# Designed miniproteins, single chains, continued (5), part 59

Each design is a single chain, and the fold is of that chain. pLDDT is the mean over its residues in the fold that is shown.

## One batch from the design tools (miniprotein)

Design m18030
Fold by ESMFold2-Fast:
Structure m18030 (fold): chain A 112 residues (1-112)
Amino acid sequence: AAARAIEAALRPILDAKAELAARVRAREPRPASPLVFESSFVAGDAVGEGRVVLGPDGSIELESSVTGGATSSFRFRARDGALEEESSGADADLLEVMRELARAVAQLAAEI
């Protein structure tokens, strides 16, 4: 189902956000090793995939894509206060959700 593809694409971003929020609450330092969150789902022509890498230097690399009905692709990088965004696709609402979540992750990463 298309809904499961969207879930798979967003899951790594939500997991990264939850991990960083937990670290901020606990006043924990940045992880000593990169943290990687990945998810993928394929059913017929519906594909959802996402990947988030949180670096020990506070860097963030994020990729999220959905195809088959709600085609959207989003990339986000944050390092040393610089932000880079790249997006394409027909689902503006999904792209905005991806952007809002990515920026929330970046804000939380800046707090640790």
Scores: mean pLDDT 83

Design m18031
Fold by ESMFold2-Fast:
Parts: C-alpha cells; sequence; structure tokens
Structure m18031 (fold): chain A 118 residues (1-118)
C-alpha cells in the first residue's frame, strides 16, 4: 500500500507533469508561429514521448512497481525532456530555459516520489 506521504508526492509529480506538458504544447505552437514546421513536428513528437514516459513513471509508482523500474522510467523521462529543451533552445532560448526549469522541477519531484515508495 502507498503511504499518504508517497501519494501526495505522486500527486505533486502529476501536477508538475501537467504544467510541463502545457508549456511544451505552447513551445510547439511558438515554433509553428515562427514558420519552423519541421521543428514544430519534431518538438510535438518529443513532447508526446517525454509526457508518455512521465505518465508511465506515475503509473509505475501507483501500481507498486519496482524502485529499479521507476528509476529507469525517470531517467528516460529526463533524457527525452532534455532532448526537447535542447531542440527548443535553438528556436527560442527563453522558451527553452522556461521548459528546462519545469523539467528540472518535475525530475526533482519524481526522485522524491521514488524515495518515498522505497
Amino acid sequence: AISPEAQKAIEELEKALEELAEKMREAVALAEAKGSKEQADALRNMAESAVGAGQALIDALRSGSSVALAKELLDGFEALGLAFVNRLRKIDKEAGEKVEELLKRTVELGNRAIKLVE
């Protein structure tokens, strides 16, 4: 059974992931507005992959999956999120920095949630 503290940490992680997903969507729209259709399509695919990995982590934490699996899912989420940030920075540095701050916060919350389910 998940402790109340772990449940709260997972809920905080889920909210952070939702905020990150919204900012990633805004960044895709920004790239499209700048006429970078190929970059916008790449960013959209990267955002979907990153958010999907983050959701898989939340699902693993809620289902009582192994800590090792949760750590692998968090590492995958971070790698996908960083790939998105690095591509976005080439289009708009300020937008990239804002998404990177939210990504770092989401990763910190993921690490906290994993520690609390150990």
Scores: mean pLDDT 89

Design m18032
Fold by ESMFold2-Fast:
Structure m18032 (fold): chain A 87 residues (1-87)
Amino acid sequence: LVEEAAELLRRGGELLEESGLTELAEEAREAADELLRMAAAGAPPSVLAEAALQAGGQLLLQSEFSPLAEELRALGEELRELARRLA
């Protein structure tokens, strides 16, 4: 599940990059790397779930600024659903 959440964040970063939102794309990739780093360090599921939920919420907010809004919105919603299953 954590690996799936990180994959969704990387895909979100690719869509943000494609949209010309380079700084937001880097933020999404950093969030994916941080999520995997926290999991490797033994962070509890509740902490991982909170991080994934926050990242999904950011993708939903950022979707409003992208021509790929529908795809980013779908990824953000999927990530938040994964976060609920992590908790």
Scores: mean pLDDT 80

Design m18033
Fold by ESMFold2-Fast:
Structure m18033 (fold): chain A 98 residues (1-98)
Amino acid sequence: SLEELRERALELIERADRVLKRVLERRKAGKLASEEEKKELEELREEAEELRREAFELLEKSEDKMEAVKVLMLIIAASSTILVTERMIRRQEAEAAA
């Protein structure tokens, strides 16, 4: 349902935000992101793609297309946080290796 998908999207945003906060705290301490944090981001990215696929399927079937679009936008927001966090980690690792 759209409501279940919306709840899952909001949970995904919260989880992505928590990983970002941990990565930023480690960076302030001069530490690289942990392997656990990188695995969590990979899992979140895969879950975001699955939710996006489900959201597009519901968009085609739903009578409330606007609500389906709003859920998709929440998934995009979570995906953006994940992408930014992954890029920050890669940049820090590249700088540390130089």
Scores: mean pLDDT 85

Design m18034
Fold by ESMFold2-Fast:
Structure m18034 (fold): chain A 57 residues (1-57)
Amino acid sequence: GSEQERTRVVELCTQLCLAAGLDQATAERLAHKEADAYVQAIEAGDQVAIEKWRKKL
């Protein structure tokens, strides 16, 4: 479901931010912002945004 997808977005974005040299707290904050944007796209039915997110996952 969307909650499981959100968790995957958080995990992937956190890993990418850490690999880019960001600290843990900043990486987690940015990852949660990205995950919230993804959930909002799902709730709005924005298929283009959803597919763009899934391609990055």
Scores: mean pLDDT 76

Design m18035
Fold by ESMFold2-Fast:
Structure m18035 (fold): chain A 69 residues (1-69)
Amino acid sequence: SLSYEEKQEILHRLALFMETNPLVLEHFLSTVPEEEREKVKELIEKVRKGEKLSKEETEYLFNLFFNPE
C-alpha cells in the first residue's frame, strides 16, 4: 500500500495535471456529490499549492480519485 507521503505526491501531480486540463477536473467533480464539491475543490487547490493535507483529508481525496463509490 502507498504511504501518506506517496499519496500526497500523487495528489499533487494530479492537481497540477487538472490545472492544465480543466475538463478533466469538471468531469471528476461531476462524479462527486454536489454537497461535497466545494470541499473537494478546496482540497485539490491545497495540494496543487503544495500545502499538506491531514492524513484523513488525504485518504478522503485519494479514495475519491482511485476508489470511487
Scores: mean pLDDT 83

Design m18036
Fold by ESMFold2-Fast:
Structure m18036 (fold): chain A 93 residues (1-93)
Amino acid sequence: PLDKEDAKALAEAAIEALKQGNYHGALGLTVVLATSAGPDHPEMAKLYTEFGKVEYKEGNYENAIKLLSKAVKIDPSNEEAKKLLKEAKKKLA
């Protein structure tokens, strides 16, 4: 079983890859975290938020809504994900 430190390290590595524009590397690390710790693990909320931001910037608002909705479901206190979810929904209105 994946411990909390390993889950955090995978999430941080995936976010770093995403910041560097390495989308495929970020996806690979995210799959490892999701399969090892589960897709609803708290660290997955951070990844859903960061991937949701990428989709929003690219104009993929439906994908952004799906990802950000998952982030908010896992972590309802994530104000950044909530705000961006609201903005993405406005883009489709």
Scores: mean pLDDT 84

Design m18037
Fold by ESMFold2-Fast:
Structure m18037 (fold): chain A 78 residues (1-78)
Amino acid sequence: MEGLEVMKELLEKLRDITLELMAREDLPEEDKEAIRKSMEEAVANPPVLNPEETEKAKEALKELPKLVEETERLLAEL
């Protein structure tokens, strides 16, 4: 299911971002816990997107690599 594949890729990238943020303590503990809980819930039961929502998610995924690269650049400069 294409929606499941898109969700898996989003979850994996969000996981990586979460680990970086938690290591740096940039987020409040409440936000870290909320993100962790959401990630665990999403991994346990990933939703299947409708075709229209899948297209929107793909557009979001196109922007996600830019955000990841920007985060990596900021971390590398530290």
Scores: mean pLDDT 67

Design m18038
Fold by ESMFold2-Fast:
Structure m18038 (fold): chain A 80 residues (1-80)
Amino acid sequence: KSKEQFLADITSLKETLEKFKNGLSLKVGDPLENFPSKPALASVEFLVVEAEAAGYIKVKDVVGLTIKEALDLIEEKLSK
């Protein structure tokens, strides 16, 4: 997966989750039932796993962060 593809996926997920009340304020590692969109949550989880596999983050560094904070962190690491 390219750096440009990661950035596009982050942008798309932020836009999708902003449409839901508190979507970006939900925390990484929260149960699926707490998310307004299970497909969007699955996409966040997959993005986190891909970012760890690429060496940008560790999953433990984003667990407990809000979705916004986690996506912002991955975006920052991709920009370096």
Scores: mean pLDDT 71

Design m18039
Fold by ESMFold2-Fast:
Structure m18039 (fold): chain A 65 residues (1-65)
Amino acid sequence: MTAEELAEAVAEAFADFPPLQVLRLLRREIEEAKRDGREDLAELLEKAYEILLTQPAFASAREEL
């Protein structure tokens, strides 16, 4: 799975959720992956997070963080 595929899957699966909540969930998952020593997963999630931020709804929500 690529970061682009992961970002699209997250946006699709959580389409009915507030974008801010989705971003907070991803940030939590990134921190948990780092604590678990899963650097590859943390990097993949960080790249997916940045790709999501290229979408207007998520970019706008990020300004509220």
Scores: mean pLDDT 79

Design m18040
Fold by ESMFold2-Fast:
Structure m18040 (fold): chain A 77 residues (1-77)
Amino acid sequence: MTPAEKEELLAKQIKEAEEMIKNIDDEEKKKLMREMLELGREAFEAAMTHGPDHPDHPALAARFRERAEELNARWEA
């Protein structure tokens, strides 16, 4: 995909996520969904910036996975 296509896809996914978040009545769950959306955006930006062969990629992937697991645990609580 071109960079423009990736930007369009990301923007579309963000709009869809924000639309879903608007329908959440629980303030804590709404906050968690926004944190999950932000984590996804950060992970996408890191992937776009560093590329797959960057030596920091395994450490970055591990940190994003750990943060995602933490947010999921808070969502299920």
Scores: mean pLDDT 71

Design m18041
Fold by ESMFold2-Fast:
Structure m18041 (fold): chain A 82 residues (1-82)
Amino acid sequence: MKKKALVLSSDSAILSALAAALNAAGYEVITTSDPIAAAKLLQATQPDIIVIVNSDAIKLANLLLAFSNAAPASTTIIAILL
């Protein structure tokens, strides 16, 4: 059974590149540029991993904290600062 990945980034090129890489690695990938949509998708899909990409360290830290509080204990969160 394929593992699920949720990717959040405001950059469409980064979303496309990460989605392609994760699909090639055998993940079922869901992408969004909206943190609110990402939170809803997290609740609906219960992904195995969440990848959060941001170029602003403060925004990234705030997103990481929010998703850590909302995510199931089984979900791994990966934060990437560009």
Scores: mean pLDDT 82

Design m18042
Fold by ESMFold2-Fast:
Order: sequence, then structure tokens, then C-alpha cells
Structure m18042 (fold): chain A 87 residues (1-87)
Amino acid sequence: SSRQQALEQAVAYLEGLLAALEAAGTPSAEDRAVLDRLRAKVAEARRLVEQGDLDGAIAVFGEIEADPAARRLLARARGVVTRQQRA
């Protein structure tokens, strides 16, 4: 379904952001703890999408959105990707 495709793309995008952030290095123990929590949530979302539990995946995305530390770390990751931009 189009909804499943959108969620699959969202998971892949988050996985890419986390990989870029790890490659750039996480400078603090606090940031590493947030990254570990984010990795667990993204892995859970991946599993739910693969199982066809789209509502479950959306709930996990909602948990990430409700986490200010996770949102700040993802914003930093987007900055890393943007600096490596292509047309």
C-alpha cells in the first residue's frame, strides 16, 4: 500500500540519518545514550512495518517526535547529510 511505502521510506530515511551521525561521531555519553534509544526505536519501527503493523509503526514515530533529545539529535544528523548534499 502507499501508506506502507511511505512508512518504509521514513524508516529507511531515519536509518540513514543514524548511520551518518554515527560516522560523524557522537561526542558525549549523553548523546550516545540518546542515539542508542533512537536506534532501538527505529529498529522497532522497521520490525512493525515488515510485519504490516502500520499503526504500531506510526505510534513509534510518535514516541520519537515526543522525545526532545531525540529530535535535537535527528536535526543534527540532517545537518550532516545536508552538508554532503547533491542535486
Scores: mean pLDDT 82

Design m18043
Fold by ESMFold2-Fast:
Structure m18043 (fold): chain A 65 residues (1-65)
Amino acid sequence: MSAARALAERIRARMAATGADVEVRIEGGKVHVTIRGVDLRTEAEAGILSMELFIAGHEPVRLVR
């Protein structure tokens, strides 16, 4: 739980500068991230973040278009 919260805060901080529609939630001890893929930068960051989350045992980013 503590590690998931720290990860969620880091994700929010990283994505805050993009101006993208980003929602970060913690459900069942896992971090869930929803991002709208509206530009190439947002999609690229979502892809990298999704890989990091999956490797860490969380769910990949959910892109909503």
Scores: mean pLDDT 74

Design m18044
Fold by ESMFold2-Fast:
Structure m18044 (fold): chain A 73 residues (1-73)
Amino acid sequence: MEARLLLNRGMNAYLEGDYESAVRYFQQAAELARQEGRDSLAQTAELLAQAARAKGQGDDKKADELFSQASRV
């Protein structure tokens, strides 16, 4: 599976409020992006995984900051 497809699946899970699945998809996307040499995509996916974890823990402020960082990569 391509890293970009995993990133999209993670985003869908995030928007549905399934933060546990979102974290897993974003982590898989980051790993695959690293294997592909796509450093910016890997960084974006890692930040999104952290944002999903923060959101799942109720830390909306931290999630917003991490999501904003991901959008600037």
Scores: mean pLDDT 83

Design m18045
Fold by ESMFold2-Fast:
Structure m18045 (fold): chain A 82 residues (1-82)
Amino acid sequence: TEVYEATSSSGQKLTIEITGNTINIYAGDTKIATIDISGDTGTLTVDGVKAPVKLEIKREGDKLTLTLTVGDTTITFEGTKV
């Protein structure tokens, strides 16, 4: 499991965990989102609601850039590995 302390493009501080093909996003100790990865796409689950998502994952040493596109909305997360 990879764990990153991240900030969203909206300024929210989050924790991102990547385990195999699963990404979990936490605000504090609360899991706010899960992504099940399938290639460059996945299924995003937020509060029990599922939506298709497009994924871009970039790793540069201990730095992570995660870009999610859901419909017309794009959110970027920039994190550092803990």
Scores: mean pLDDT 84

Design m18046
Fold by ESMFold2-Fast:
Structure m18046 (fold): chain A 110 residues (1-110)
Amino acid sequence: SPELEKAIALLEELFRRAQESPVYEVVYRIFATMLELALRHQAYELFPEIIELYERMKALADAGKTAQEILDEAIAFLERLKQKHPEYQDLLDEAIAAVRAIRAEYEARQ
């Protein structure tokens, strides 16, 4: 899939940035989690929305927004996506739970 190949290339770029930045570490972890869940649930039609989430998070990171602001935007995005895609409720509930766990870890590290 061209979308999967693009997603893997973006994930590799984010992994490099994550080594030097807590903000990009958060973007990497959220994007990696969404890709893993989409592959595990065979939810390939969610790839455009997963890439849109990546682009939104990257734009916030590039604009100097905090990891907390990016986490809050990711949760809001996933809640909206859950309303749009009832067929993926289980996947999206798992994704929201994972992002909330990342947020809790980040808050504890401050």
Scores: mean pLDDT 87

Design m18047
Fold by ESMFold2-Fast:
Structure m18047 (fold): chain A 86 residues (1-86)
Amino acid sequence: MLEVLSVEVEEVAPGIIRVTVRLRGDDIGALVVAELYQGGKLVATVAKRMEKRELTLSMDMPKSPDTLTVRFYVNGEFAAEATLKL
């Protein structure tokens, strides 16, 4: 089972934000896919394999006033969602 520990947003350059997500899961070796949505539109996708029970995902994207939603999939199955208002 996948648990979202934190979602952090930082402006790393003018008009560019970095979204950092910390996850915990028991399925070591599983592929975790994060889909990032702003205003209901898919803006970024990142995929990483769990080497340990904790996983950190990071993505840089243009700054938007819209709500950020991150959806997590483990081996293609929906596992968790986090929503953050920017």
Scores: mean pLDDT 80

Design m18048
Fold by ESMFold2-Fast:
Structure m18048 (fold): chain A 80 residues (1-80)
Amino acid sequence: MDEELRKRALEKLIEDAQEASKLNEKDKELAKRGLERELELIAKHLGQETAAKIAREVAEAVPEFREHLLKLAEELEKKA
């Protein structure tokens, strides 16, 4: 069901963002691009509105990438 896929996508993105937050500054910039690609795949499979909500929830869970994830959420909401 869509509900299970949404929960798995959210959990996966939180884990990836938490691991990325432990990296050095140079690797964090590469990790931001990785998070953008994961969010783009979520948007393709679950829709842009759902991907934006996931991005906002990850931003609350991982403050290191909060501004970046909120910006991506706003861009996804514009396309929805």
Scores: mean pLDDT 82

Design m18049
Fold by ESMFold2-Fast:
Structure m18049 (fold): chain A 94 residues (1-94)
Amino acid sequence: SMEELKKLYEEMGKIAQEILTNKNLSDEEIREKIKKILELAEKFISLLEDEQQKNKIQELVDEVKKLLEENAPVSELLDALMKLLGEITNALKS
């Protein structure tokens, strides 16, 4: 499970890096990439054993989903995404 968690983390990180470095991405393309990160984050949550970590990361996933549904500015989506990825990083280091 630790190897699977690391693979999911690396996949999420690669997509996030593309969002942050590729200035040619449209807002729609950024939103689609964020949706892909959320799919990987849900899979990551399913592999966690600690209920407190699961709940915390799920709350952050739900925050990003809500911002997507409300068509929030990309800047707000990226702020929420960075909080999510930070908490995933903390879970992996523990």
Scores: mean pLDDT 88

Design m18050
Fold by ESMFold2-Fast:
Structure m18050 (fold): chain A 84 residues (1-84)
Amino acid sequence: SMMEEIDRALGEVHLRLVAHVDDIAQQKNLSQEDIDRLQQIVLDANQEAIDAVKAAVAQGLSIDDVRAQLEAILEKALAKIDEA
């Protein structure tokens, strides 16, 4: 179903963000305070993704449009993690 495909796409965004934080934490031997800041970016991005999906579904947008919005949210969050 479309909802099942959307749920998988949301899960992929979350997993990619978590993996990126883990990679940075390992490479830079980050403090817990720095890890907590990066985790907050992940939480904020997850909420933005959920809100975007709800709005897109309400507007009758295609799964491709939903995926494009999720990709933009992911790229923005990855950039914030790299700059933090």
Scores: mean pLDDT 86

Design m18051
Fold by ESMFold2-Fast:
Structure m18051 (fold): chain A 58 residues (1-58)
Amino acid sequence: MKEEEKEVYEIAKKAAIELSKVSDFTAEQIAQLVAKGKSERQKKAALEGAKEGIEEAK
């Protein structure tokens, strides 16, 4: 994963862990918030990060 993609992945993962504590946000919604206006590859990386974050937070 390129550095730009890795950054949005990590941000989305951390955001998903925190947001899952207070709301029923989906990984897709979290990825949209983190990667708004970013490249398609960054959007995909954010979605992967958000999914992983939600799985960790359960």
Scores: mean pLDDT 78

Design m18052
Fold by ESMFold2-Fast:
Structure m18052 (fold): chain A 74 residues (1-74)
Amino acid sequence: MPSPEEIVEEAERRLRELVERHAASLSPAQLDHARTLADIAVQELREMVAEGASAEEIREVAERALATLERFLA
């Protein structure tokens, strides 16, 4: 089973890939905002790991962050 740290690394990769996939369709301001949202999400996930959150809790927050970013990019 993936560790909390591995879940964060995978979430960071997926968030960055999602932004890159949409980069050509976004204005510079929208792209900067999307990157900021991804960075904030990753920081929150890393803080949860440091605070001893379970893998399940981290996965749930990561899934919500991905869904929020996808909605912003749509």
Scores: mean pLDDT 84

Design m18053
Fold by ESMFold2-Fast:
Formats: structure tokens, sequence, C-alpha cells
Structure m18053 (fold): chain A 73 residues (1-73)
């Protein structure tokens, strides 16, 4: 499950995710990145490309969320 995958991450990332449990908007970007990663894996893409794509999508989505918050404030 997703929780098992997250346990494979660094303890820092794990702790940060738990702390941000109250930030539902970040859940959707993470979910989409995971789905895109799985899609690439099924298409036979190398693991390196999958990891890079997931990281890029998550990072970009996080910045987009921050920009949107800034515009509303």
Amino acid sequence: TVEEILKGMSPVDQSELVSKKLAPPLTEPSRRAREEGLRLREDGAPGQDVADTIGTIVGKALKEVKEKEKEEK
C-alpha cells in the first residue's frame, strides 16, 4: 500500500507527511504523481525515469499550491 511505500522513504519525509496530515490539497498532487509513475512503469519505462517523473510532478505540484495560496493572500 501507499503507507508501505512511504515507510521506504527517509524518516524525515515520513515525519513530515504525518505532520501535514491536515493538508488535504497536497494529497491529490501526490496521488497523481504516483499514478503517472505506475503508468510509466506499465509502459516499460526504466525505474530511473519513473522516479524522476514522480519527483518532478510532486515538486511542481507543491510549488503550484504555494503560488495559489500566495495569490489568495
Scores: mean pLDDT 57

Design m18054
Fold by ESMFold2-Fast:
Structure m18054 (fold): chain A 78 residues (1-78)
Amino acid sequence: DLEAALRALPDGTLLELVFPEGGDAAGAALGTLARVMEETGKRLGVAVAVFEPGASEEERAALLARMRAAREELLAEM
């Protein structure tokens, strides 16, 4: 459950959200994120990958690898 997971994260957590279908799924998840932040007062950093419908597995893997590398760099600074 995305909402429960977001509520369990400590304030200031950087998290990665991946939406392989883009559009509606991303909108719904970001709405949940905004609501959790509003209700709890937490400030969460978010890296978001939204894929166009029909994105290839290679395109998705490449973007996820770049996001993972960027996230690891940020986490190393904590």
Scores: mean pLDDT 67

Design m18055
Fold by ESMFold2-Fast:
Structure m18055 (fold): chain A 68 residues (1-68)
Amino acid sequence: LDEEIEKARKLANELKKNIDKLSPEAQTYAIGAITYLTEALVNRGTPKAREYVKKAIEYAEKAKELMK
């Protein structure tokens, strides 16, 4: 879980640094990724944390796909 959180954090930070360069659609997914990462950190130690981390990674990958 901690490795997955770190992966999501790195992806979210990359998107956050470039958020002004993203299309409106990609920005929506980037914001979603950041939001789900925050939920995962708040819910650390619960089964929901893993689900939120998966959503954060999913949304971050979609934002990156929309950049190409």
Scores: mean pLDDT 77

Design m18056
Fold by ESMFold2-Fast:
Structure m18056 (fold): chain A 64 residues (1-64)
Amino acid sequence: MESALRLIEEARKKKEMTVDQLVELARESGLSEEQIEALRKEAEKYGDVLTGEQAVAVIQRAVF
């Protein structure tokens, strides 16, 4: 849970990010490989680039 909350705060600081950047940020924040795979699948629905708000929504749906 703490790792996911850290990821959310970091995502909010970004105006935009790619799915790959979100995955790297998730790994740095300490998410498991299962959580990272769920995150990637959810993020792909938004295309190649996410806003910070879209990234937060993706994290909430994939991890919680």
Scores: mean pLDDT 79

Design m18057
Fold by ESMFold2-Fast:
Structure m18057 (fold): chain A 89 residues (1-89)
Amino acid sequence: SMVRRMEEVLRRYREQVRGIESGDYDREEALRVEREFAELFLNADEEERELIRRFFAELLVERGLAEPEEAEELAEKAIEELERIVAEQ
């Protein structure tokens, strides 16, 4: 299941983000997660993209970078920018 694979990669991504502040950051794992995320994102349908948007919105709120209402808009803009970058490659 692509959804299950995406959820797994996003969970690993969140752990690395949490690790940056606590000093538990694993650079090699972060690079592996980034590669796997890119591969899954290139093949993501609208349902999987919605899952990614929710994940980033939740991550922004968790890190205190945005309020819930603002986080949804920021996550959507981030996904749009990522889609633009991928389309140019």
Scores: mean pLDDT 76

Design m18058
Fold by ESMFold2-Fast:
Structure m18058 (fold): chain A 66 residues (1-66)
Amino acid sequence: LSAATVATAVALVTANAASLSDADLVDAIQAATGGQLTTAQAAAIILAVLLGQSVAAILALVSALA
């Protein structure tokens, strides 16, 4: 996983969390990142963004799930 892939997912969640369901956000993240993230990694990014975590903290979390 790259920092750019995580940053793309974080930006998508930040822009769309209020208007999309968690399932739709997971599907959108996987589509936008070319399938680089698992469903579990996408779900973890959604939760971490909603909790106000930094991109660096999210990258560390997602890397641990790979």
Scores: mean pLDDT 80

Design m18059
Fold by ESMFold2-Fast:
Structure m18059 (fold): chain A 74 residues (1-74)
Amino acid sequence: MRVEYLRMVVEAMEAALAGDVEKAAEILREMAKKFLGEEPPEEVVEEIAREAAANATQADVDEARRLAEEAERA
């Protein structure tokens, strides 16, 4: 569960860094359904994805990937 969560975080951040707001929003919506049991409004998820795309850096993606790799080893 935790490994899958962190992998989805990496995928969402990679999509945001690439400027693919639609894909980032889709991944965030799947995460909310799977881990929180919630179906947030599409507009809210798209706003979060747009903010992530505007502010995401390669260092953020690298850090998320590192955390996912550590979770796989634990």
Scores: mean pLDDT 76

Design m18060
Fold by ESMFold2-Fast:
Structure m18060 (fold): chain A 70 residues (1-70)
Amino acid sequence: GLEFARRFLERQGLSPEVIEETLKMIEALLNNDLDGAEKYRKKLQSIASPEEVALSLQAVTGAIAVKNME
């Protein structure tokens, strides 16, 4: 869930702004809000390093996989 994703990203040392945009993207995707998810993805790419983007996308993928197993 979102709490696990937050803890993962905090442990990796990502900035608070990058963490918050990543969690908003995950929440939008879980609610099938594709326009919201795209908006947050673009914001993430504008503020995050390539390494932070990769970690954020890993967290997104993990959160979606867990939801699909429920």
Scores: mean pLDDT 80

Design m18061
Fold by ESMFold2-Fast:
Structure m18061 (fold): chain A 77 residues (1-77)
Amino acid sequence: KLEEEIEKAEEYLKEAKEKKDNLEEAQRYGTLAMGYAVKAKAIGDETPEKRDEVDELATRIAKELGELALEIEQKAK
């Protein structure tokens, strides 16, 4: 289950990046990616041995979504 949530977060992040020319779709897929990353982190927090690994992945996804948001903001300027 944890791995499925991580895979979905990665998939939606990739989709959001591909849809950045369409603001509505980029935001929709970005929201889905963030939702799955949060779910993965919640599961990881219940398993100490997986916590660091999941935290690193969640941080990376959040960082890339933040970079995507800045890129969209810059384009909308």
Scores: mean pLDDT 73

Design m18062
Fold by ESMFold2-Fast:
Structure m18062 (fold): chain A 68 residues (1-68)
Amino acid sequence: GPPRELVEKAAELIEKETGLKGEEARRAAENGVSAVMQLRGLSAEEAAALSPEEQERLARDAAKLSGG
């Protein structure tokens, strides 16, 4: 699955930007991170190796896909 750190970053953004909390926010984040990784052609290992700045951008893009 997607890297835990990216899922947790995206889940925090989803909780701040939407009404979703806890496991629902985490599930939305996992789906969003997976979708962004597929769109960018990234493996889980490649995504885990991203710089902090690139991880932040990926998490924000994932949160945007989950806000709706």
Scores: mean pLDDT 81

Design m18063
Fold by ESMFold2-Fast:
Structure m18063 (fold): chain A 92 residues (1-92)
Amino acid sequence: MEKERLEKLKEEKLKELELLIQEYGLELKKANKDLPEEEQTKLLKEFGEEAKKILEETKEKLNKAKSEEEIEKIKEEAKKKLEEKLKEILEK
């Protein structure tokens, strides 16, 4: 049944976003390797809080999604928001 297939796809896309958040956190840490540990922790916390907010908003949208096309669009929007937040923090 299509409903079970859509639920699996939603979980798969959420896991992809969670992995992407971890990768971006590592990228942020590497880019700021020469900063004091306290400043690195502050930047990672700021990104983590914003990423958590984006992920929760994305979960709500995915719960309402009725097609594979909607699920993919929601994932791409979340990815774009995460990339924009990473860029904002890196440009500080």
Scores: mean pLDDT 82

Design m18064
Fold by ESMFold2-Fast:
Structure m18064 (fold): chain A 77 residues (1-77)
Amino acid sequence: ETEELEKKIEELRKEIIPQLPVNLADASLETLRKIQEILRLRIELAEKKGWPQEYLDNLRKLLARVEALIAAKEAAA
């Protein structure tokens, strides 16, 4: 149900707020992975609600950027 997705997104967002840096690239791997999960859930919610394709494409671009940052940090570790 979309209500469960919205609730999960809000809970995850509240969890990361105190850990959010000014620059996303400075975020920890743990914080980036939580942001990745939030973005995946937002994409699923947007698909279920039938949001415009342009909005979905923008969310997917943000997800790709976060995933690239995760990969870069994992490669550096």
Scores: mean pLDDT 76

